# Designed miniproteins, single chains, continued (4): the designs that were tried, part 25

Each design is a single chain, and the fold is of that chain. pLDDT is the mean over its residues in the fold that is shown.

## One batch from the design tools (miniprotein)

Design m12894
Fold by ESMFold2-Fast:
Structure m12894 (fold): chain A 71 residues (1-71)
Amino acid sequence: RGDLADEIAVRLILEFGVSPEAASRIAEIILSTDDPAAILAEIRKVLEAEGLSEEQLAAALAIVERALAAS
């Protein structure tokens, strides 16, 4: 699970230019709860604060959702 959180964080940095600080917060969110809906809602807030467009938000959240479903 820690490996999954780190992989998602790194991917968001590389594909969407998310800051290391925001990526660290996203990893903490993934580790904080087992509720995928709560994880996605909190990650959306972090990504909105990072200034991602609606298209980038949709793409990033889809990546997170698929990664959580695969684990």
Scores: mean pLDDT 80

Design m12895
Fold by ESMFold2-Fast:
Structure m12895 (fold): chain A 84 residues (1-84)
Amino acid sequence: MSREELEEEILVALYTMQVRIAVLSGDAEYAREVAEKIVAAAPSLSERARRELVETLEEAAREAEERGLLEVARVLREAAEELA
């Protein structure tokens, strides 16, 4: 694994954790901050990393909907659509 590949994997892992925290906290403002960071980073990410983040965002949006966190779900779903 190259340094660049390792750095991308770490970044994806960090974003995944931040998305998870947004769902667990129900904090729509934090969800927006995380979504904006992920969308801004997307042009610099590999196809694999973008696909993984889309899957993470879609899964998190579904969990947020199940929890009644409609604004968090909307924010995460919109971010997934922008990455796709």
Scores: mean pLDDT 86

Design m12896
Fold by ESMFold2-Fast:
Structure m12896 (fold): chain A 75 residues (1-75)
Amino acid sequence: GSSIGKNADKGALYLAFKRYEAAIKELEKNPDSDDLALLYLAKAYVELGKYEKAREVLEKIKSEEHKKEVEKLLE
């Protein structure tokens, strides 16, 4: 693997195994550094029913594509 986006990669792995709290813990380490990490963080919050936290993360996402993915989950 690559060291670039390492917290996003680990967060994605935890999401794949449905370990949402672990995903959040890893992704929160650098929430403002990586748009993909923010996407995975928001998805983890949605899976736990923490919609307000997911919306807070959505506001930090810069990519319209990633924003739309989170918005679809929040309806």
Scores: mean pLDDT 74

Design m12897
Fold by ESMFold2-Fast:
Structure m12897 (fold): chain A 55 residues (1-55)
Amino acid sequence: DNLELLKEMVDLVEELEKEGKSREEIIKELMEKFNISEESAEALVERREEIKKLL
């Protein structure tokens, strides 16, 4: 799996959270930017801390 891509996705989540975006808005941005499913985007946001440990 591409660790650089995972880092980019995690960094985007953290950036959008810092900007005050809602969970729903963050999920939408992930889907649009990375062409992933809503389920994958939700899992990434939910498991962000676990994913950060891999990076």
Scores: mean pLDDT 81

Design m12898
Fold by ESMFold2-Fast:
Structure m12898 (fold): chain A 58 residues (1-58)
Amino acid sequence: MEVKIEKVLVSADPEEAVKQAIDELEAEGYEVLSYSALALPLADGRYQVLIGAVVRKK
């Protein structure tokens, strides 16, 4: 069974934020089949990161 999970967070390093989110999903017992991410720059130099992942519990 496949499930789509979305996360929204703020990070100074959007690549690290994506990696952390994927690692957390795998630690919870999900296999990440695919993901996409969008990073929007904020005025303070950080990014609002939107992550969409398709996962399967295994």
Scores: mean pLDDT 81

Design m12899
Fold by ESMFold2-Fast:
Structure m12899 (fold): chain A 80 residues (1-80)
Amino acid sequence: SLEEIQELFEKIVELINKMKESTDIDEAQKLYNEALELLDKARELAKKVFPEQKSDIDAFYEKMKKELETLYNKIKEKQK
């Protein structure tokens, strides 16, 4: 549902903000993994809600995943 997708994105944004504030690599890793799980769930729901846009949805979520990976890597470097 659209409402479920919106709720998932709100949670993803919250997790990303918590990752940016994290000073603990173990905490950042847990937040990163949770964000990835919610991102995958949102992707699958989006493809069910918008079946004509599956390729565009996959491209969008792949970009978000790469941005999330980049953020997590920056946090890891900060902890060195």
Scores: mean pLDDT 83

Design m12900
Fold by ESMFold2-Fast:
Structure m12900 (fold): chain A 74 residues (1-74)
Amino acid sequence: MEEAERIAREAVTRVSLEALEAGADPAKVNQASMKAYPLAFEAAREKLERGASREEAYQAALEVARKAVDETLA
């Protein structure tokens, strides 16, 4: 699903930039992004398959991506 891929990419990119701006290690952010992408993709895909809006899918992807990045950087 191309839309879910696009949403996941946007969400992970945003969360990664937020982490870098907060002073996180670029190498750790890169690893966190690799872990976050498949989780964000699944969240976005599930929302879209249930008939949710793009905005709802994006918010779900952001939430999952932020959690994954925060847990990786801890």
Scores: mean pLDDT 84

Design m12901
Fold by ESMFold2-Fast:
Structure m12901 (fold): chain A 72 residues (1-72)
Amino acid sequence: AREALEKLTERQREVLRLEALGYSQREIADRLGISVATVSKIRREIEAIAREYGLTLEDLKRAILQEMVAAE
């Protein structure tokens, strides 16, 4: 999971963190100042990276939450 997270761009990691925290695509779009369509595109890019490592989007959401808790 760490290797997959390291492949994400800063923007992709930020979208993943907000989604993992329970924000909707609309709320993420509003917070980042981008369109909902752009958030949806970024989510598909994250899912593609997850699949390269045999993971799901939910696996990456769990991994980034664990990383955030460890950083506290």
Scores: mean pLDDT 80

Design m12902
Fold by ESMFold2-Fast:
Structure m12902 (fold): chain A 62 residues (1-62)
Amino acid sequence: SKSKKIIEGIEKAIEQLEKEKDEKRKKESLKSLRKTIEEEYKKGLLSEEEKEKLLKKLEELE
């Protein structure tokens, strides 16, 4: 499904971000991923649970 592809894309981006050692780049990418998650949720492509799980993963990387 379209939602599955979006979730997989975001999860892959989070995995890449976990390996990022440049703090400035990491902070910019975290901000961009949060915005992407919120925008996909507003489009109805993410459920509330999926949004919360992805945002929690990003918070754990801060």
Scores: mean pLDDT 81

Design m12903
Fold by ESMFold2-Fast:
Structure m12903 (fold): chain A 68 residues (1-68)
Amino acid sequence: MLEEIREELVKHARELAKKAGVEEYIPFLESAARTLAQAVHDGILTLEQARAGLEKLVEILAKDAKEK
């Protein structure tokens, strides 16, 4: 169910943002999580691939925040 996938990925994105210290990016990461949830629902990505994508996005954002 799309809603369930969305909730799981949004929760995962928030958890990753808090752990990385980039909570200011939560709105962006929530948007990315919703896009990835749609791709999982449409069979384009697995849930595991979507989670890995969010982890990589948080890594990039955390690096950019330090480079400021």
Scores: mean pLDDT 80

Design m12904
Fold by ESMFold2-Fast:
Structure m12904 (fold): chain A 80 residues (1-80)
Amino acid sequence: MDELVIEAIERVLKILGASDEQVEKARETARKLLEENPDASLEEIVRAAFKAAGIDLSDMELAAVTVAVSTLIAIERRKR
């Protein structure tokens, strides 16, 4: 489950043109949050990961990105 969240965040960041270093910072932040706070919402994880990558999302942008991440997770879960 957690790996699918991290992979989906990585894919959205790469689509938005994030560097490999920004993607790595986002992955590290998302992984740490998933391990330390299992009750964290997907929106909270996405916000923190993007902030770690140096991308400050508005509430509307956060909602749109969270939908994109959740959609990628749903598609990947259907394949498995």
Scores: mean pLDDT 82

Design m12905
Fold by ESMFold2-Fast:
Structure m12905 (fold): chain A 99 residues (1-99)
Amino acid sequence: SPVQEALRAAIEREEKFIEELKKEKAPEVVIEMEEAALRAYRLLYNDPTATMADAVAAERAFLDAARATTLQHKVPEEWHERLVEHEEEDLRLLEEMAR
């Protein structure tokens, strides 16, 4: 399924990003946010009714959460920027696959 292929790619990107964050000792809240995103993508991957619109909506929610992180948790600017850039790129890729 094209949806499953897109979600598999999103899962692999999130797993790699989480590993990089852990290696670089990112703040725990940043790692926890990305682990929550990974769990959400895995749930969508295992849902036979999931659509590309669902994947795009999930990523948009992750991007909105990332943008709010500095206000809620006082995350250093460099980690906030990296988190937002990662989510913006994932959204761009999912929107391209949904065309």
Scores: mean pLDDT 85

Design m12906
Fold by ESMFold2-Fast:
Structure m12906 (fold): chain A 58 residues (1-58)
Amino acid sequence: MEVYEKVRELIKELLKTQPVLEAVNKAFEYAKELLNGNYFEAAEITHRAYVEVKKELE
């Protein structure tokens, strides 16, 4: 699974039980881990994943 898909699935799962800020922060840290600390790419992927998940959740 690509990094984006992994981050998107994580955000979707976390938003079921956690506040938005905590879910996004955990997803961002996970994305940084997958991208070997590339902060900018991790932030872009996390933001894009969150926007798509938010659209799906009503």
Scores: mean pLDDT 80

Design m12907
Fold by ESMFold2-Fast:
Structure m12907 (fold): chain A 70 residues (1-70)
Amino acid sequence: SERLEELAREVVELGQRVAEKVLEAKEGKEELLKKLEEISKRLETAAGDLELLEEILEELKRLEEELKKL
């Protein structure tokens, strides 16, 4: 339960940071928004699934790395 709460917090915090960076993006904004929407949809289906939340966190980290290259 504690790990699930911690992971959910990490997902929310990173998700907020990624969303802010996508909004500020000058190039590829449409594709970045599409990726963010896909991740958001998956998060909506995550009903306390630890493995799914870890996968979503990893996807957000990959998107953050992509944003750093812009």
Scores: mean pLDDT 75

Design m12908
Fold by ESMFold2-Fast:
Structure m12908 (fold): chain A 78 residues (1-78)
Amino acid sequence: SAEEFLKYLLEKAKEGKADEVAQAYENMARIAEKFGFKELAEKLRELADQARQTTDPEKLVEIAKEGAKLVEELLKKM
């Protein structure tokens, strides 16, 4: 569900697992692109790239919160 996925992202971000957060956003970007939501796909890819470039768990949590809203929007549109 959307809520479970958002909880997953926040949990991984709090653990500093930037690679898992980035992979989740890349997977969601591919889904968004497949369904024609190009703007959401581009924003999700940007967040995935930002997640990979950070070693700061606080910044990773901020990235996760920003992306969580986009993922929730995507899942509600599917």
Scores: mean pLDDT 80

Design m12909
Fold by ESMFold2-Fast:
Formats: C-alpha cells, structure tokens, sequence
Structure m12909 (fold): chain A 70 residues (1-70)
C-alpha cells in the first residue's frame, strides 16, 4: 500500500510538471512556477515515504532552487 501511494504521488507530480512546461511555453511563467513548486512538493513527499534521509536533502535543494526562481 505504501508503494501505491508513492506511485500516485509521482504520477501527480509528473502531470503537474507537464502542465507547468506547457504554461511556460505559453509565457505564463508565474502559473508555471506554482505548478513546478507543487510537483516538487509531491515528489519530495513520495521520496520521504521511501528514503527519509534523501527527502531531507531534496527539500533543502528544492528550497534553494525555488528561491532562485523567485
């Protein structure tokens, strides 16, 4: 069951990422950034269920990356 939740989170993250890429191509950068952020949060949540230590590192990298994109 934990594996199912991970798959669902990763699938949602992938969908949001694809939508963000589409919005970015349309010049809707602020909306794209919001979807990138949500996709990243879902991916980190999935990682935390499998590898908590790696999830902590990923969160720190994500915060740094998002700060650069602001």
Amino acid sequence: MKEEKVKELLERAEELHREAVRLEAEGRHAEALELYRRALELAIEALSLLEPEKAEEARREAERLLAELE
Scores: mean pLDDT 78

Design m12911
Fold by ESMFold2-Fast:
Structure m12911 (fold): chain A 77 residues (1-77)
Amino acid sequence: MEEAEELLEEIERALERLKEALKNEDLEAAEEALREIEEAVKRLKEVAPEDKEVLLEAEILLGLAHIIYGVLLLILK
């Protein structure tokens, strides 16, 4: 399922951008990356609702994204 694989790759690339935003203390870049991850996860649930393995991986990546974003907010405090 090509679209689901592309969305998962998009989530992984956005997560790497979020990690770089954390390193650079770039709140705007972090917000953009998190939004992209959230939108891609939502789309993945719409196009591949029965693919439990891909959905689980996407939810794990989304959870990691929220943790990274939360850490950035604490650093910028």
Scores: mean pLDDT 84

Design m12912
Fold by ESMFold2-Fast:
Structure m12912 (fold): chain A 86 residues (1-86)
Amino acid sequence: ELSPEELSELLKKRAEDVRKFAEEAAKASKDPELAKKILELGEEVVELLLEAAKLAPKDLEKALELVKEADKKFEELAAVIHEALA
């Protein structure tokens, strides 16, 4: 099982990956409004993951709740990307 410190590092890496993913998806979008929404949702997911990373060593329970919120926002991001690339 992941230690709180390992979880913090994993969440920072995931935030970086999400930012890059959203930027590439926005560039591939034909619709500028959907591109903007992709970038906005991507940044919301990144912010939640970075906050969870900060909290993981101090308050694991709150960090995991933020991860759940980030997962939900990522599902919203994935749906918009699917629509934007259709």
Scores: mean pLDDT 85

Design m12913
Fold by ESMFold2-Fast:
Structure m12913 (fold): chain A 81 residues (1-81)
Amino acid sequence: MEEERRKEEEREEAKKKAFELLEEAKREKDPEKAKKLNEEALELLRKAGDPRAEVIEYTAEQLRKIGDEIDRELAERKAKE
């Protein structure tokens, strides 16, 4: 399944690059340059499956928490044979 591996690597790289651009935009004194960096970051996040950096970070953390809760609840119910 090389397509899955390539897509995962592309998503990981895109997310890394996007967050790097967002950090650079925050440090950028020129508002025009900061705007371009933010736009590039959003494009990369869109390629990664979500167009919003803040939503990705927030949602990923929330989904991880919810997933953990569900997994633990299911594991406890399954453990009761």
Scores: mean pLDDT 66

Design m12914
Fold by ESMFold2-Fast:
Structure m12914 (fold): chain A 104 residues (1-104)
Amino acid sequence: MLPSAEEFAEHYGIEIESEKERELLKKLIEKVGVPDPTNPKKAILEGLDSIYLDGRLAGLSREEIVKKLTDYMIEVLGLKTEEEKEIAEKIARKYVAQLDKLES
């Protein structure tokens, strides 16, 4: 029902650069992803998308939006190590960059 990390990344044009990034993205999709019954390669990340949209409407910078997405991911996944938090920021940055590209 939910896509793999690879299927999600391909659909959204996100590059997975490490095994740890792939595993964290998989956990994120499984924890907060809403399946799209019409497209098995798509999942809606409602919490992240809401933070992104609210941030854009509020006139926040890309860096401020990335920070909010990163903090959300840290909370919902229970990330404890600095390495995991850095990987979460990397994923959040790529996700925001792709959403910005779709808006322009």
Scores: mean pLDDT 80

Design m12915
Fold by ESMFold2-Fast:
Structure m12915 (fold): chain A 87 residues (1-87)
Amino acid sequence: SSMARALLAEGRRLFAEGRYLEAARKAVEAGVQALRAGDRDLAGEAGRLAVESGMRTLRENPSQVLPATGLAIGGIGLAFEVGVREV
């Protein structure tokens, strides 16, 4: 969807700016919107950005462990959902 693409673009911009926690949040939002729209490719891209952004947040700011871990898990969930096409 256009909303999911806009959220993913914003997440990528935030990632490029080093704002990893905010990038992870936007990536999770983009992935959720993409899944709701049936756009599995976009959801997979968003899931990967969420995991990468969450892991960078965890590495560079240990005080953000709880939100970074939650966002990384959310990204893994998105990637799993995309990867599991029903039998």
Scores: mean pLDDT 75

Design m12916
Fold by ESMFold2-Fast:
Structure m12916 (fold): chain A 75 residues (1-75)
Amino acid sequence: TEMEMTKILFRAVAYLTEMEVIARQTKTPEMQALLEQGKELLKKLREAVKKNDIEEAKKLLEEMEKLVKEALALA
């Protein structure tokens, strides 16, 4: 549904925003690589949203959550 896709997209943007905050505080090549991966996942998630592919969007959101946890552990 439109509402479910909106919630998924909002959470994905929130995850990337968290990674951007962490990257500003922890300036390492490893952190920059994770941020770049996060941006690529968000791009793919936006494509899934355009296709109304809820299952694909959920999988990409799970991958973004894992990246955020890795970024927090690296900080």
Scores: mean pLDDT 85

Design m12917
Fold by ESMFold2-Fast:
Formats: structure tokens, C-alpha cells, sequence
Structure m12917 (fold): chain A 78 residues (1-78)
């Protein structure tokens, strides 16, 4: 499903951030954003992308963990 693909992309983006590969992480998050329409997940992903562009890795990681939890909850309801 689009939600399962979005979850995979967000988890891969977190791994890229741990490697310092911020631009590649942003590209994966932009792709994940295109696959979701839930307003809470959209907001969390937009906040993460904004925080990464501003160099705030701590806020970005927090927003990504929120997006992962919300994605997992929606996938369980499918």
C-alpha cells in the first residue's frame, strides 16, 4: 500500500540522517509526503523536512518518529 511504502521511506530517511546524508533523506521524505493524505502525517513530514532544511536534526527526528507511529496506526486499520 502507499502507507507501507511511505513508512519504509521514512524509516530509510532516519537511517540516512544517522549517516549524515541529509539531502538524500529530504528526497525520501518528499516522496513519502506524495504518498500520504492523512493531515496529521502530512504535518509531521512537512515539519521534519522544514527542520532538516534549517539544520535542526533533533526536531526533525522527533517529527519523523511521530510520522512513523501515525503510519503504523493507519496501516493496522487497513
Amino acid sequence: SNLEEALKLVEEALELLREGRVEEAIKLLQKALSLVDDPDIVKSLQQAIKSLKEGDLTTAEAALHEAIEKLKELIKKE
Scores: mean pLDDT 87

Design m12918
Fold by ESMFold2-Fast:
Structure m12918 (fold): chain A 57 residues (1-57)
Amino acid sequence: SEEEEKKAKQLAKILNLDEEFFMGIVKLIREGKTKYSLDEIIENYDELKEKFKEEVP
């Protein structure tokens, strides 16, 4: 939903993450292209961002 997307963008800003990259990961989660939850991605961001670099434009 648009509300969930706004919350995700706000979270990225609060955590000082790359917003576009983080939203790309969120899209993969919503499309069922990954088994990771949003919480798992946030908690393991540094490790998982390297893995997702090949899957996020």
Scores: mean pLDDT 72

Design m12919
Fold by ESMFold2-Fast:
Structure m12919 (fold): chain A 73 residues (1-73)
Amino acid sequence: SEKDKKILELNRKTFVELADLTDEYIAKLIEARKIEDEKEREKRIKEIEEEYKKKVEELLKKYKKELEEIEKK
């Protein structure tokens, strides 16, 4: 099915983008864990977590919108 091929491609693209975001998140957490000051470390970790959550939510919104466009046809 042409729809199935489009869904597969959308899923593949979304998983790659999610993997890239996760790799960035992990790299930033590793660097943040090197901060000697506990309060500065906690603040940076929280900022990194909030940024990752926001980027993942935007990716999921984009995915749902593109999926709906494919399914409506």
Scores: mean pLDDT 87

Design m12920
Fold by ESMFold2-Fast:
Structure m12920 (fold): chain A 78 residues (1-78)
Amino acid sequence: ATPEEVEAARRRVEILEETLKKTNYKDPFALLELGDAYEVLGDREKAIEYYQKALEIAKSNNDEVLVKRAEERLERLR
C-alpha cells in the first residue's frame, strides 16, 4: 500500500470504529469495511476478526452477497 492509502485507511478505521460503537458492532457493511482497512494497514489479525463478525451478521440477515464478500476476504488471508 502507498503512504496515502495507509493514511486513508487509518482515518477510515477511526470513522468506522466510531460508527460501529454507535451500532453496538452490528453494521455488517461497516464491519467488512473496517476489515478491509485493517488489511491495508497490515493488521491481519484484526482484519480476520472483523471479516468474521461481518460474516456472522450477514448470515443472520440472509445477505448472500455480503456472506460471499466476507468469505472471499477470509479465504484470501489463509
Scores: mean pLDDT 82

Design m12921
Fold by ESMFold2-Fast:
Structure m12921 (fold): chain A 65 residues (1-65)
Amino acid sequence: SPLEEIRKLLEEGKRLYQQGKYDEALNLFVKAAELARQHQAPREVREEIARSIWNLVNKQPIVLQ
């Protein structure tokens, strides 16, 4: 399902971010955002993607929950 794919992209992106691979993490978050837009994902999912991108750009810790 699109939601399962979005979740996997978010999990992998957060993992890459924690490894300091910021460009790779951003690419995965952007893919997740595109899928969320294409499939009109729930607000909560879109907000999680937006927070992940904001945290990456501002180099803040990302919480895995």
Scores: mean pLDDT 82

Design m12922
Fold by ESMFold2-Fast:
Structure m12922 (fold): chain A 87 residues (1-87)
Amino acid sequence: SKPSREEMLERLERAIASIEKLIEEAKKQNAPQEYIDGLEKIKEEYRELKKKLEEGEISVEEAERRATELENRALQLYLDYEAQKAA
């Protein structure tokens, strides 16, 4: 079923909080600056997406598609960093 606007806003807020935790952990681990900068950029894109949804500039369906793209980008960035640590 299609998510509500409220459910989508909650998903974006949770995503922002999750990225903030990843950034804090990356800083504690002295991760490469490129990884930290990549996470900060994704966080900013989530904040911008949330603002556009709140202001009615985008549909819930468009927000869902963009959120999924950002989730995939964050996951790839995380996996690349974990692989680098294991090498």
Scores: mean pLDDT 88

Design m12923
Fold by ESMFold2-Fast:
Structure m12923 (fold): chain A 61 residues (1-61)
Amino acid sequence: SPGMQAAYREMRRLGVPESKRVRFLKGLVDGLSPEEAAEYAGLTPEQKRAVVEAYRRAEAE
């Protein structure tokens, strides 16, 4: 999805490790919200805000 692609790019830009990036995407596929997926992946509060924002913007387009 556009949101998943945007979130993945943002996680890479922020230096989020691959293991956490994969966990975030798995959370979304398993039906979690972007906020829940970020928590499941163990993102920091700053990373969570940026990644969720990127996801929401891309899905709104």
Scores: mean pLDDT 88

Design m12924
Fold by ESMFold2-Fast:
Structure m12924 (fold): chain A 56 residues (1-56)
Amino acid sequence: SARAEAEAALARAREAEAAGDTEAAIAGYREAASLYARAGDLAEAARVGGLLLELT
C-alpha cells in the first residue's frame, strides 16, 4: 500500500540520517513525503517535509 511504502521510505531515511549519509537521508525523506501525500496522509507528509527543511 502507499502508506506502507511511505513508512518504509521514512525508515530508510532515518537510518541514513543516523549513519551520517545526509544525501541518502534527503532523498529518502523526499520519497516518504511524496508517498504519504499520495496515501492521503497530509499530516505525515507535512511532518516529513519539516524534517527535510532541517537537513537542507
Scores: mean pLDDT 84

Design m12925
Fold by ESMFold2-Fast:
Structure m12925 (fold): chain A 55 residues (1-55)
Amino acid sequence: MLPSPEAEARIRALADEYRAKVAASGGTPEAQKARQEFFREVRRILDEESARQAA
């Protein structure tokens, strides 16, 4: 199933934020935290989208 244009736009915005945080971090611990936060938010968006499509 394809995500909605809204979900895709939200994921793209999060990906841009994640890349900016990694570039600013200068180190692995900060990059790892940004990575975990990014995937958590992406999963939440996909779960919300799946719930909407199931309704």
Scores: mean pLDDT 76

Design m12926
Fold by ESMFold2-Fast:
Structure m12926 (fold): chain A 62 residues (1-62)
Amino acid sequence: SIEEKIEELKFEIELKEGLIGILEGIIKIIGEENAKDLLERIKELKEEIEKLKEEIEKLKKE
């Protein structure tokens, strides 16, 4: 159902937000100069989250 798809997307967002928190914690320990790949991964995860939020809004309008 549409409701089940929305809940799956919400869960995926929650997992990605949790991963960002973990990566930000690691960056705080090692310093930003040593964490270029982790900073890029956080940027990618944030972009993925925005796309998932847009997909949820499209599903809600149907």
Scores: mean pLDDT 86

Design m12927
Fold by ESMFold2-Fast:
Structure m12927 (fold): chain A 64 residues (1-64)
Amino acid sequence: NSLLIAKQLLIGLGREIGLPLPEDASDEELKKLAEHLIEEYEKKHGKELSERDRKAIEEFLASE
């Protein structure tokens, strides 16, 4: 399930940047934070997310 993968990825990004998110965080909260989590992770690690991971998040953000 790509939505579950995207949620786990976003929670993992939060952990990596020092912004711990609850494992049961709502889809709405994760969508609001997604851009910030990606930007801060990419800045901290000096590399972009893989295309696969980025697509999973894009699908999650577009889901309704």
Scores: mean pLDDT 79

Design m12928
Fold by ESMFold2-Fast:
Order: C-alpha cells, then sequence, then structure tokens
Structure m12928 (fold): chain A 63 residues (1-63)
C-alpha cells in the first residue's frame, strides 16, 4: 500500500514540479498528502511525511 501510494504521488509531484512549482514544496506536499489520505487511507501525519520526502527528493535530484 505505502509503496503504491508513494509511486503514485511521485508521478503527480513530477508533473507539478515541471509546471514550475518547485519553490512550493510544502504546498505540493500538503496536496499530495490529502490525496494519499483519501485514496489510500494513510494517516494524515504519515501521508504528509511521505509526500514531503518524495517532493524534496525530486526537487533535489533536479539540481
Amino acid sequence: MKEEAREFIRKMAEELIDSGLEDKVDEIARVLAKYMVEKFGIPEEEAYRIAREVVESLVEKRK
């Protein structure tokens, strides 16, 4: 479950970052966390941590 959710939000995060939202890491992470809560039933606190980690990794990898 968590791996599937992580891969799903990774693709969404890539699209959002490609749209020029790389400076809005917190906003993107919150949006993706909410999606994980609703679609995969992951607790809000954990969903936010996963989403933030994924977004930060993608932004850092592009530097």
Scores: mean pLDDT 75

Design m12930
Fold by ESMFold2-Fast:
Structure m12930 (fold): chain A 55 residues (1-55)
Amino acid sequence: MDERQTQIVREANRLRDAIEAGDEQAAQEHAQRLLDLGVSQESVDQLRATFTEWA
């Protein structure tokens, strides 16, 4: 696994934790980090929706 993929997985897990905690500021920060790593806005939106369903 390359370094970028490892960072994406880490930020996705942090996004999940923030959503589960109800911390919208932290969720936005980790979503922005995913965008900075080259994840599309659509993929970030799908992750947010999925993690909200699981919370």
Scores: mean pLDDT 81

Design m12931
Fold by ESMFold2-Fast:
Structure m12931 (fold): chain A 99 residues (1-99)
Amino acid sequence: PPQQILDAAQPLASPDTISRMQKGLQFLQRYTQQNGNDPQITSQLSGNISGSIIDLVADDSGDDAARQVAQRLGITGDSIDQIRQNTSRQSSQLSLQQL
């Protein structure tokens, strides 16, 4: 559930970063509820949101904190480098703010 991601990040990120995550996760939950549960679409959206959250935590609290959040999301530390190659920290922050 989106709330578990927020709970995992809360001790490792600033209140502003948590607020941005909460907004993005609430939008994702509402979108999924209204547009159905297509496993492929849900998986892609979940991956993109998780990547954006990892980038936000890394920018706010550093790479070690981001790795801890990723691990709680079921993503290994090695996967962080791959996620970050596909997104920029600034683009990820703006994307979540627009959600």
Scores: mean pLDDT 62

